# Designed miniproteins, single chains, continued (2), part 25

Each design is a single chain, and the fold is of that chain. pLDDT is the mean over its residues in the fold that is shown.

## One batch from the design tools (miniprotein)

Design m4841
Fold by ESMFold2-Fast:
Structure m4841 (fold): chain A 88 residues (1-88)
Amino acid sequence: ALAEQERRQRENLEDALLKSAILKVMIEKLSKRLTPEELAKETVKLQELLNNMTPEEAKEYAKKVYGVTDEEIEKALAEERAELEALR
């Protein structure tokens, strides 16, 4: 029971970090083209969209629609993990 709960917690954390990294990369690409007000509105829409997607669906969406690369996602994910570790 405990091992299953621990696995679920770790999977949920990794999924959250991956989605956060994907969102961060998409926002960074949009920030080069949008005003701060437009960027804030699009960020809310993207966050809601990603909350209804699996991490794999979010990754494919970001690649297809925003031209996000695996390298950009890996870099952002590493930064998110480092920030989480620094707060512990």
Scores: mean pLDDT 78

Design m4842
Fold by ESMFold2-Fast:
Structure m4842 (fold): chain A 94 residues (1-94)
Amino acid sequence: MEEEERKKKIEEVNKLLDEAAELFTQASRLYDEAKETGNEELRQKAIELARKSRELADKAMEIAKEVGPEYEELVKQAEGLRDAADSLIAEAEK
């Protein structure tokens, strides 16, 4: 029961991390296109997707911390995605 609950939380963390990574990849691509074209709508869309990626990474980090110290790598992966999203948002909002 307890081991099954931990496995379900890990599965949720991995799903959130995958979704956050996909959103960040899309945000990064749109931001690069916005820089090349000067397209303000693409810049705003990139910021929106990066913010969604950060929100999912934060949620993944909270759940990963609950499953125990053996899963510190999942916490670090979530922190990396959050930091990358924050950097993109800060740069795009200049």
Scores: mean pLDDT 85

Design m4843
Fold by ESMFold2-Fast:
Structure m4843 (fold): chain A 73 residues (1-73)
Amino acid sequence: MLEELVDELTEALKAGDFERAAELIHYARDVLGLDEATVHRLVTEALKRAGATPDQIAALWEALRALDERRHH
């Protein structure tokens, strides 16, 4: 399960699908109930496997921010 999540997240990042990557991170926190440290490790591993550039990392952060804002309001 966790390895499948890392694989899915890595593929989303490689495809430039940051909205899907953000949804997968929220799924890990909200549906799977993973703690912040575990989620951080999975995201870090996926970014490493994807060879993410600074621009891609920034796009992921923006997608996460937009999704969090939508969920709070």
Scores: mean pLDDT 78

Design m4844
Fold by ESMFold2-Fast:
Structure m4844 (fold): chain A 90 residues (1-90)
Amino acid sequence: MEEKEKLAEEVKRLAEELAELLEEQGEEERAEEARKAGEEIERLAKAGKLSVEELKKAKATLLFGLGKAYEEQGEKEKAKELFKKAEEIA
């Protein structure tokens, strides 16, 4: 239970960070999609419909997305670290 709740909170936080970064870049539609994805994952997790494995995959996907956003901003070193974190979760 606690592990799922912690992962769901991490996924929501990453989705919010991604949305904020995309909004700063003028990518309004992608920011809205990221925010909605985080909200949907939180709702599904609260309903008990997501496994730990599914939450880990969601976290990896968001870390990869965040890495892409930072790479587009010119933060290549930070993007590399995020990509590495995404791979380690798989």
Scores: mean pLDDT 80

Design m4845
Fold by ESMFold2-Fast:
Structure m4845 (fold): chain A 103 residues (1-103)
Amino acid sequence: MAAVGEEIEALVRELEELSRDPAPENRRRAEELFGRILGLLVVQSLLALAEAGDAEAAERLAALVDPEGAREAVREFARESEVELSEPALEAGAEALVEAARA
């Protein structure tokens, strides 16, 4: 679980570097990284709660190992937070969420 936090920090650093170069290719990469960061933040929050003894958080994590459940969780987060996600960001977030939830 420390690995999830380290990955988030690495992705944030990469996103900051890309933000300094407005090239179109960097914009697509930044969008993908943003999605991955969001997916990992969801998993990190649930993992921290589960490690603290929250059985409900552990159950929710188990449900997110399925790609369909992961996609729905990312969509629900975006809807509730009034955040507009591009399709690439949604896909990247769902993939990162499934990978981290399985670990």
Scores: mean pLDDT 74

Design m4846
Fold by ESMFold2-Fast:
Structure m4846 (fold): chain A 83 residues (1-83)
Amino acid sequence: LVDAGKQMRDLGKKIKDGDRSSVSSLVGIYLRVVEELDRRGDFDSLRRLNEKFKEANDLDQKGDYDGALKAIEEAARIVEEAA
């Protein structure tokens, strides 16, 4: 989870800088973290993570890449704290 959080931060920065190919990589990490938290029964972290990822996606869809990065960094912190 700590390594996953770090990867999410790195990918978020690449997306903000215009590397759209990193979006699929970020989604892949997100889905694996969701599966792990669900398997562990950590529904509080899972709920908080889902909220931040929805926020990041909504901001990205609107072109607010700075806001999207901030939400991704907050999601990464949730993942790191769940470790």
Scores: mean pLDDT 82

Design m4847
Fold by ESMFold2-Fast:
Structure m4847 (fold): chain A 81 residues (1-81)
Amino acid sequence: SNLEKAGKLLEEMVQAAVAEDVARLRELAEELLKIAKTLSKEDIEKLLQTLQKVREALADAPAEVQAVLDETIERLRELLE
C-alpha cells in the first residue's frame, strides 16, 4: 500500500538523518511528500505524528538535517488544510 511505502521512506529518512546525508534526506523527503498526496487525511496525520517524534529525537542533529525535517513537517501540515 502507499502507506507502507511512506513508512519505508520514513525509515530511510531516519537513516539518512543519522548519517547526516542531507542530499539523500532531501530526495527521500520529496518522495515521501509525493506519496503523502495519495493518502487519506488520517494516514497523513499518522505520518506527521511519526515525523514530529523523529524531529524531537534528532533535536541535537546538524541544522541542515533539522531544516529538512521541519520543512517536510510543514509541507505535510499543508496537505491537511
Scores: mean pLDDT 87

Design m4848
Fold by ESMFold2-Fast:
Structure m4848 (fold): chain A 89 residues (1-89)
Amino acid sequence: SEDFEAEVLAALALILIAVEKISLRRGKPFDEESVRLLERALDLAEEIYKLGHKEDAKIVAEGVLNVLQQAPDAPEELIERAKKLLEKV
């Protein structure tokens, strides 16, 4: 497996990039690129969880959920994925 610390850092970096993009697009729809960044961060959170690092997976999932809740048009699928992962941790 990849170094889990590298996976955590990658996931957090994706969240930060998405936050910056959302901030620059205030009042505009959630863009496809921001959706893909947050989806990839959740994919990494699920991988981190499977490696047994539940607390780190929780931190990433909470970060993604926080960003998604800032946009009223955020994809419900990603919100549900983040919430489902948080229920397992």
Scores: mean pLDDT 78

Design m4849
Fold by ESMFold2-Fast:
Structure m4849 (fold): chain A 92 residues (1-92)
Amino acid sequence: GVESTDSGPAINSAGKVYTLVVTHDSYKAGTFTVTATEETGAAEGSRQAYQQANAALKRMFLVDEEGVELAPNGTFTLQATAAGVKILSGTG
């Protein structure tokens, strides 16, 4: 296995918890995946958080472990705050 994986919980302003999983495939130079999963499985909340994360990441690139900026692949774990969506990982 040549994948790197990092994970942790995230909580939004409403108290919903998301799981952050970042997977990097070292054989795909400059490619990694950030998966956003709501622990309660509430489809509506998860979809809204996912769409907000996509909008936020259009303004920011995730950075791999070598410091190379990567376009987001459309899945991420984030913290929803009163000020908006916060990206918790992907940069290291």
Scores: mean pLDDT 40

Design m4850
Fold by ESMFold2-Fast:
Structure m4850 (fold): chain A 63 residues (1-63)
Amino acid sequence: MKSVEFGPETSPDEVVAGFEEIRPEIVRHLMTVDRLPEEEAQRLVDEAIAGLREGTRYSLELQ
């Protein structure tokens, strides 16, 4: 997996798209390093993406 860098001006959709693009690599890493089952690895990625969307929305909605 290569490092992906997102600037403060990156749109939330681009950040989410970046994570979705590397989702299979993140899942593979979690399964290989942390020995998580695929379902748990997928859930963690889903939660991370949801947190990113929610955090970015929260910042935009609160100014």
Scores: mean pLDDT 66

Design m4851
Fold by ESMFold2-Fast:
Structure m4851 (fold): chain A 110 residues (1-110)
Amino acid sequence: MVEVEVKTTGGSTVELKREEKDGELTVTITVTINVSNGTVNVELKVTISGLKPGERATVVLKLTNNGAGATTVNLTVSLTFEDHNQSATGSLTETLAPGQSRSITFEAEA
């Protein structure tokens, strides 16, 4: 199972899509930024549990600037793999031009 919590500052829309196929669980999180200029903070928490040996979980975070001006995104990610008692945190800052998208992929394998 993959549990996802997303927090964004105002002016953003979040869409979550889950797909399970052949022992691969994929969760796609799309954050659409609708502010013209400025800074958006995105906090992503992902908990992965119940993977069988050889199964994979893939989490894709897609950031899209749908605004009229460049926007700076501050991303904080917290990943927890309960089956392995492991956790990781990371952060990045990225500036997206109007219409620009960035994708970040996280993978776990049991």
Scores: mean pLDDT 77

Design m4852
Fold by ESMFold2-Fast:
Structure m4852 (fold): chain A 100 residues (1-100)
Amino acid sequence: SAADEEARRRLLEALREAGVPEEVIRLIEEGAPEEEIRAKLTERELFGIAAAGNLAAEEAGVLSLDRKKTAETLDKLGVSEEFKKAVENKDAAAVIKLAM
């Protein structure tokens, strides 16, 4: 859908703004297998990119995030206060940078 395309565009923009290597961005842009993308990233980096993808999808109207459930999940995962603030501010690029 147009909303899915907008979510993808926002994620790719956030990845570039965060300084993710162009090789990794290209794999994501081309829809490479998850195993190939995973081979180039740590679990922490993958988590940050996934979180940024969810923020991009919410901004594009593809999904709705439960703010309270999101905050509880981040607290349980023990992420930093800067990471929580980036999520609250819907700053996908900052979320990625804090995970890199």
Scores: mean pLDDT 81

Design m4853
Fold by ESMFold2-Fast:
Structure m4853 (fold): chain A 80 residues (1-80)
Amino acid sequence: MDEEFDKLIEEYIKRLREAAKQYGVPEEEMEKLINEFRKDVEKLKAEMKAKGVTDLNEWKIKIEEIFDKYVEKIKELAAK
């Protein structure tokens, strides 16, 4: 399960890197966003474990919600 979670998070991080590169976001800002994303998903992991949630589909839904927020932040940075 942890391996599946780690793979899922790394796929989302790759997608964030691709989006940042496509929108011309500077490397430093991209790494900052990725670090914030990692912290948010680790917080989510702790909350889900506290509630006894182990369903990967439930995890995906919550991770997608966080991912969408970070794509929005990338677009805002690109507008500079």
Scores: mean pLDDT 79

Design m4854
Fold by ESMFold2-Fast:
Structure m4854 (fold): chain A 85 residues (1-85)
Amino acid sequence: SEAIARLIALGEKYGIGSLRLLALILAGDFDAAIALLEEVHGPLDPAQVAALRADWQAQLAALRAAGITAEQILAQVERDAAAEE
């Protein structure tokens, strides 16, 4: 999925575990996801925060429209992570 690949790339770009960031975004907990990014990188510009929230909202809407649940994505990512260990 393009949306999943983009979320993973965002996690890698910000130097945090993609699974932790992805789980927060998929739960719709954008405040916690932003706080996690700020914990690693320091304060984000308000424009960056607004852009991230808008992007994550659009990605979640696209996943819902495709009939894909957060639980399905998390289960697949957890399986992929376990296979790499």
Scores: mean pLDDT 69

Design m4855
Fold by ESMFold2-Fast:
Structure m4855 (fold): chain A 81 residues (1-81)
Amino acid sequence: SNVDQIRDQIRSSQTIDQVRGSFNRYYSYVMSQITDDSYRQQVYDIQRDTFRRLSQSQTVQQARDVALDGMDQMTQILNQS
């Protein structure tokens, strides 16, 4: 699935910028699947918080963990939509 492919891309990412890029592709995918404005706002808020946490990451491993956590939060919203 597209979600599993992006999770694998994040896990294999060598830089924080690659992690950020893969996470942002997932964000775009999730937003394309949701029509409800309240769920779209929740996904946007998760993306903003995740990007803030990514900017604070000191290692690629920390960035991967942050991005995967953000993806899990977005996936929960997507499954409710």
Scores: mean pLDDT 90

Design m4856
Fold by ESMFold2-Fast:
Structure m4856 (fold): chain A 65 residues (1-65)
Amino acid sequence: MEEKKKLAEELLKKAKELGLEVEVEIRDGKVYISLTAKTLEEHAQAVGLAAEAVTLGFEVKEIRD
């Protein structure tokens, strides 16, 4: 869906501003997100972003160290 792609782009931009690495994969109409957090602070930010992604209807695969 075009709207889902736009929401994914906004999420990527937000993650980049927070200094988080984000990987987005689209398969069978589903959006999958993987986050990388190296510090405790980044982990807290990644959890918040993951919760927002789930609210948008995205699947969160993992938060990596």
Scores: mean pLDDT 76

Design m4857
Fold by ESMFold2-Fast:
Structure m4857 (fold): chain A 80 residues (1-80)
Amino acid sequence: SAELEKELAELQEKIEELGKQLYEAIEKGDVEKAREILKEIKKLYEQLLALIEKLYPELADAVRAHVEALIAKMEKEIEA
């Protein structure tokens, strides 16, 4: 579906922008703001994974594993 492909692209753009804001918060030592941004990133990744399961089901497990690794890295960098 062209509509689902557009939603996927829009989610990717939002995640990239929030990622920039996350790392800016980490650099400033604003742990509270970084945690709030990460919660938003996690919600967008849940939506992205649901779209991947519909559009590219054979890739879903690999994308999920990659997303889980990215989130774990972000959590570690907030706590460092």
Scores: mean pLDDT 87

Design m4858
Fold by ESMFold2-Fast:
Structure m4858 (fold): chain A 87 residues (1-87)
Amino acid sequence: KQAQIQAAETAYQNRLAEADSLFKEADDYEKKAGELALEGNQSTPEKAAELFKKADEYVDKAAELRKQGETLRSQAEADYQATVAAL
């Protein structure tokens, strides 16, 4: 019983670390989007349109990664609680 709880705790912590990694990747994409938007403001209209489009793509990627991280955290919590409750 104790060994099963320890295994569940280890799995839970590993999943939380994986979610944190996704959130960090999302932060990196948001930073890149901000940099592209700044460059777009200093560019010709044609080049600005291209840079703003790429910035929007990075914002969308960041949002998707955050959603994946939140889902993983929620699933990890649910799995941990279910495992502990079954013991």
Scores: mean pLDDT 86

Design m4859
Fold by ESMFold2-Fast:
Structure m4859 (fold): chain A 95 residues (1-95)
Amino acid sequence: MEEEEKKKKEEKEEIENFANKALAEARQLADEYKAAMSKKTTPEDGAYEGYKKLGEAETTINKAKSTMEKDFEKGKKLAEEAVERLRAEAEKAKA
């Protein structure tokens, strides 16, 4: 019983910390994607593309955070996949 309560508290803190780290990384990658797209298109189009990618990543990370409350490993994987997808897209945009 006591161990279960401590585990839930630790999981909540871990979920919050993981989600915040994933969000910070997504924001950085979206900025890189925006910069790359702005060079290939226009500053306005690049900003719009960056905004869309950040919004998609934020939505997925928020959904992953809710999933982590019920299934930590499943939610963690969803957040990691969202960040890795954005990273791959940013690298392709730089090419």
Scores: mean pLDDT 81

Design m4860
Fold by ESMFold2-Fast:
Structure m4860 (fold): chain A 67 residues (1-67)
Amino acid sequence: SEMEELEEDLARAEEQVKRLDELSRTQLLVLHHELGELRRRAEALGDEKLAARVDEMIRRVEERLSQ
């Protein structure tokens, strides 16, 4: 289902967010783009909790990109 695929993709993205210090600038930009797509998918499904979870990940990536 779309929900199960989104949850799996989110779990994969969360593992990358745990390793932000190890990611290059190019990898951070790719991750930021991927998170933007995940946020749109969560909004389309009407899942406020998943959308909030993605927003937290986007914030962390943006903080890292600002360094």
Scores: mean pLDDT 85

Design m4861
Fold by ESMFold2-Fast:
Structure m4861 (fold): chain A 88 residues (1-88)
Amino acid sequence: DIIERAKKLKEEAEELLRRAEAAKDSLPPEALEVVRRTARRVIELAEQAIRAAKEGDYEAAQKYVDEAERVLRQGKEELGRLLGQANS
């Protein structure tokens, strides 16, 4: 279900942001900025996907979900690099 996928992406982005804000004093400023930027984009895309699906435009909804998944993956990879984690 595309709406459930979009809701889960939004929830994951909101949780990522919540955890980063809670740990802000322990995070490099660059890492906090990456999380904020990534979460904002994923939330926006997920909300667009939900709206498109409710309007019956499942093709647009799928594209927004696919974009949100890519943005979240890329943001996590960048965050991992900034925190010194192996990119494998």
Scores: mean pLDDT 84

Design m4862
Fold by ESMFold2-Fast:
Structure m4862 (fold): chain A 86 residues (1-86)
Amino acid sequence: KEELEKAEREYERLKNIGTALMNYAKLQYDQAVKEAEKLSPEERERLINEAKKAYDDAMSTAQKLIDEGEKLYEKVKEEVERKLKE
């Protein structure tokens, strides 16, 4: 039970980190889009493409963190349930 509670706390921590990263990435992307409004069409397209790539990379990283936390929680939960049923 102690191990399950620890895994729950780690999953929550990783979810919070992932969510914060996603929110930060969105703010950076929105700022880049706004900044691009002052640029020539070609410079705007380049900046937005770079910002979108950075945004997509950050979203992917955040999702991996959340998925790793979930995987760890599920593994510990299964181990605890198995120990209790034997």
Scores: mean pLDDT 82

Design m4863
Fold by ESMFold2-Fast:
Structure m4863 (fold): chain A 68 residues (1-68)
Amino acid sequence: MKTLEQVVEEAKKRIREAKTVDEVLSILNESNLEIVRIYQANPEISREEVQRAMGELHKEAQKKIEEL
C-alpha cells in the first residue's frame, strides 16, 4: 500500500504533466480518494497529516489550472 507521501508526490507529478483542466481535476479527485482510503486503513495516520496532504494537492492543482 502506498504511503501518504508517495500518493502526494505521484499526484503532484501527474498534475504537472496534465494537459487539460479536466485531467487536473480527475487526478485531484482520484488522489484525494486514495488519501482517504489510506487514512481509513491506517489508524496511525493523523487527521492533520491527511489535511496537509490534501492541501498540498489542492494548491498544486490550482496553480496548474491557472497555467492552462
Scores: mean pLDDT 83

Design m4864
Fold by ESMFold2-Fast:
Structure m4864 (fold): chain A 91 residues (1-91)
Amino acid sequence: AATLRPVSIRVLEETDDKLVVEVEFEVRSADGTLIGRGRLVLEFEKDANGTWRLKRVLRGEVIEATSPEAEKAMREALDRAVERIRQTAEG
């Protein structure tokens, strides 16, 4: 199974009630070998209590992959990460 590791977080937009961040990440195979890099852009919204809540995933992309098998593993890892984020935002 592949794992995602965040390597940088950059704020793209910040207002009183909206935050957009870009997260770059590495994907590694089960043995720890680097297989590629990807990017997620996430939108957060501030609630009435002043707490930032994840609203949606704006985009996810594969920046680079070392092989076609690596690209497939990255897409599967991205799909799992997006689903976990969605579940956290909803519950």
Scores: mean pLDDT 78

Design m4865
Fold by ESMFold2-Fast:
Order: C-alpha cells, then sequence, then structure tokens
Structure m4865 (fold): chain A 68 residues (1-68)
C-alpha cells in the first residue's frame, strides 16, 4: 500500500543515516535496535494497521541479520 511504502522509505532513510554515522558493526546493531523500538512506538501511536507494521518489522529483521 502507499502507507506501507512510505513507512518502509522512512525506515530505509533512518537506517541509511545510521550506516553513514557508524562504521562499527556492533554500534550499527545497537542503533538499529534503538531505531526499531522508536519506529514501533511511532507506528502504534499512529494506529498503523497490523499488516503495515508486520511489513516494516520484516524489513527491520532483515537489516538486523545483515548487520549481525
Amino acid sequence: SPETAALLADFDARYAAILAAETDPARRLERLSALTVELLAEMQARDVPGADIDAVVARMVGRMEEVA
């Protein structure tokens, strides 16, 4: 959906900012974990549909696996 695409784009932009700011894999993982918590709280506050949240969570998990 357009909403899912916008949420994924926002996550990707914030993830790219982490990669630009941090070169250490462990620090990247710590910041990505913090970003995950922050974005889940934002999505819950906005009453985002569960299917859209699930899509963003799947993206987050994939990025964590890449960094770990």
Scores: mean pLDDT 79

Design m4866
Fold by ESMFold2-Fast:
Structure m4866 (fold): chain A 94 residues (1-94)
Amino acid sequence: SEIDKIIESFKKALDEILNSDLSDEQKLRAIETYLALMRHEIEKIKDKEKQKELLEKVKEVVEEYIKTLNSEMAKRVRELLERYVKELEEFIEK
């Protein structure tokens, strides 16, 4: 499906960030950038149930990524994800 293709691209992007020689600050900025791209993909979808499906899959991918990080970076990415999910859930409910 289109959603599955979007999610596979997102997973690949996070894997590339994880395996890069970027600093933690640069990795965090890259994650924020890819989350913004995913937000744009969610906002383009006209069906609220499909918007929710894509948001849930993005959340799952980031939660798996968090498990691979050191404790400080994991905390920062988790705080980013919590704000991201809250803002998008509020957007979708309207």
Scores: mean pLDDT 86

Design m4867
Fold by ESMFold2-Fast:
Structure m4867 (fold): chain A 69 residues (1-69)
Amino acid sequence: MDDDELIERTRRGIAALEEALRRGDRTVVLVALHELSEQVSLLKEKGIGEEEIERAERLLAEARAWLAR
């Protein structure tokens, strides 16, 4: 995957998870969380997208806390 494409996909994943959390749809949150986690792993492996990784990790922690309630 192209680095720019991966960063853009991660930004879309962040937006998707934020929307899922706002709607309170547990199934959609689980799917969006999984997708975003995979994108973050790929960014870390490539050593790119530090800002996107930071934002995504904060949101992933929030989503995991929401799911644990």
Scores: mean pLDDT 85

Design m4868
Fold by ESMFold2-Fast:
Structure m4868 (fold): chain A 86 residues (1-86)
Amino acid sequence: MDAEAAALQAQGREAIANGDAAAAGEVGRQQALFAGETDPALIEGAGLQGELLALLAKTSEMTPEMEALRERLRELGLELEARRAA
């Protein structure tokens, strides 16, 4: 039982990280069913949440860490240009 829950969690994380909305949605539905959810609307909602998270991951080409690195590189570029102009 715990192994199945862990496998579904791992699959969900991979699907979201890969931006695979269809796989993330399917895992969300399977997790709801595994948790004993019987309400079709809640099962569908779990699938939609997975799909949304995967799409958000896919549409964001830049993570916050990558954005911070990009800003840091831009600041360093300006600093180097200022030093060259001196």
Scores: mean pLDDT 69

Design m4869
Fold by ESMFold2-Fast:
Structure m4869 (fold): chain A 72 residues (1-72)
Amino acid sequence: MEYSEAEREEMARRTEALAEEELARLADAPEEVRAALREVADVVIEGIRAGLSSEEINARAAPAGERLAELL
């Protein structure tokens, strides 16, 4: 399953919109939690745009995800 550049950009935009929605729900959360969530979202979005596999995206997002988990 290989996605075209246009399909990857569409998925990236949808992921970005979902991340913005979650950040809006966490408006009153500590800044560290919000920053960690933004970092996870940015890594995922960049990975989608670069055409990386889910496994590669998960590996790259793991450090930021671990920081987020420690803050929750």
Scores: mean pLDDT 79

Design m4870
Fold by ESMFold2-Fast:
Structure m4870 (fold): chain A 75 residues (1-75)
Amino acid sequence: SIIRTLELVREMAKDPKVQKALDETIQAIRAGDYEAARKALEETIELAKQSEDKSFSVTTISVAETALKYLDQQE
């Protein structure tokens, strides 16, 4: 499940801004609001690119890009 993968990344996130963006993404997907989910995922990617934790940043970006592809398959 993409939601489970996003929840795992959320648990690993130390930056409150990244945590908030991931929370918004998860809630939007659960609500079926795929437009809001795409916006939150794009915001997550931009925040991750600015992170000082480069290893976590790479993982977060990869998961967010995978989630965007998942949303393209839904609507």
Scores: mean pLDDT 81

Design m4871
Fold by ESMFold2-Fast:
Structure m4871 (fold): chain A 75 residues (1-75)
Amino acid sequence: MSSSEKRLEENRKYLEELREKGKDNPEAQKLVDEALKKLEEAERAHREGNVAEMMRYLMEAGKLVKEAEEELKKF
């Protein structure tokens, strides 16, 4: 439980950092905002003990993070 909670917190902090870095890039901002929503769902699933849903939302958030990073690399 503590390990998963730390992972969720680290992912949130990283997404907030990406949002700041991409503030002048509307595509990156959109992707980060979508990833943050997926992370919030993962945090909710974790509190409810639903490991499968937590893992699914983390995977979806990770895909959006990768796309946001690729958008930021274009500039």
Scores: mean pLDDT 81

Design m4872
Fold by ESMFold2-Fast:
Structure m4872 (fold): chain A 80 residues (1-80)
Amino acid sequence: MVELELTLSNGKVYTVEFEEGETIKEFLEKLKKVAPELEEAIDLILSHLEKSGLLDKPLSEEEAKYLIKVLLEVDKLLKE
């Protein structure tokens, strides 16, 4: 288990616990509980990844960090 930090566009910082081998779906659902402000961005990513068959893909720590970066970029684009 490793702790990952995410900094929202409003400057708020959250810490989420990551377990290696956790799926994209499990990790994103956990992020929705930790940072409810990201719900719309997470739901958008979940919808796109479901169409690609990637929701059950296990994540490495590096991939989880990259997913957080993508999520924060999507959130920023959804919020002007």
Scores: mean pLDDT 82

Design m4873
Fold by ESMFold2-Fast:
Structure m4873 (fold): chain A 87 residues (1-87)
Amino acid sequence: STEELRKGIIKALEQLIEEETDPELKELLKETKERISKAKSAQEMIDVLNETKKRVEEKFPGTELQARVTTVLDAAIHEIKEETGVK
């Protein structure tokens, strides 16, 4: 269900937030968590995750931080698409 997907994504974001030491990236991840909590559809969750991925790519290009965060975000996007059939 969309709510089970939301819970899984929030849990993954909470783990990233706990492990993150960069204050700007930590704040971005907290904002992403709040937006996911308020998303009303699978498409809105995908849009939020893609926007966060783009912001991480723009602010932390070529870093291990980018690689770690984008891996988690890509996995979340893939799971939403597989479970909901959204493309």
Scores: mean pLDDT 84

Design m4874
Fold by ESMFold2-Fast:
Structure m4874 (fold): chain A 81 residues (1-81)
Amino acid sequence: MDEEEKEKAKKGLEKGRLLATLFQNLSNAAKKSGDEEAVSQAYSAFVSDPEKAIKLLEEISRNPAAKADAEAAKKALEEIM
């Protein structure tokens, strides 16, 4: 309870690390799927509407070549939210 003040700062640092993981997996999904436009839309949406970004990542994961990277990006985004 008295230590929750420190948890706010730690949450910020962890969010930064999750953002780096998200960007890396988005880049990998774009290269493997060949659908850079869909990945770019997910990137734009996660800044303005993260729920829409999750939906776009689900559609990208329909491509078996990009599935693992898209699912990892979705998990990182859900953890950030």
Scores: mean pLDDT 72

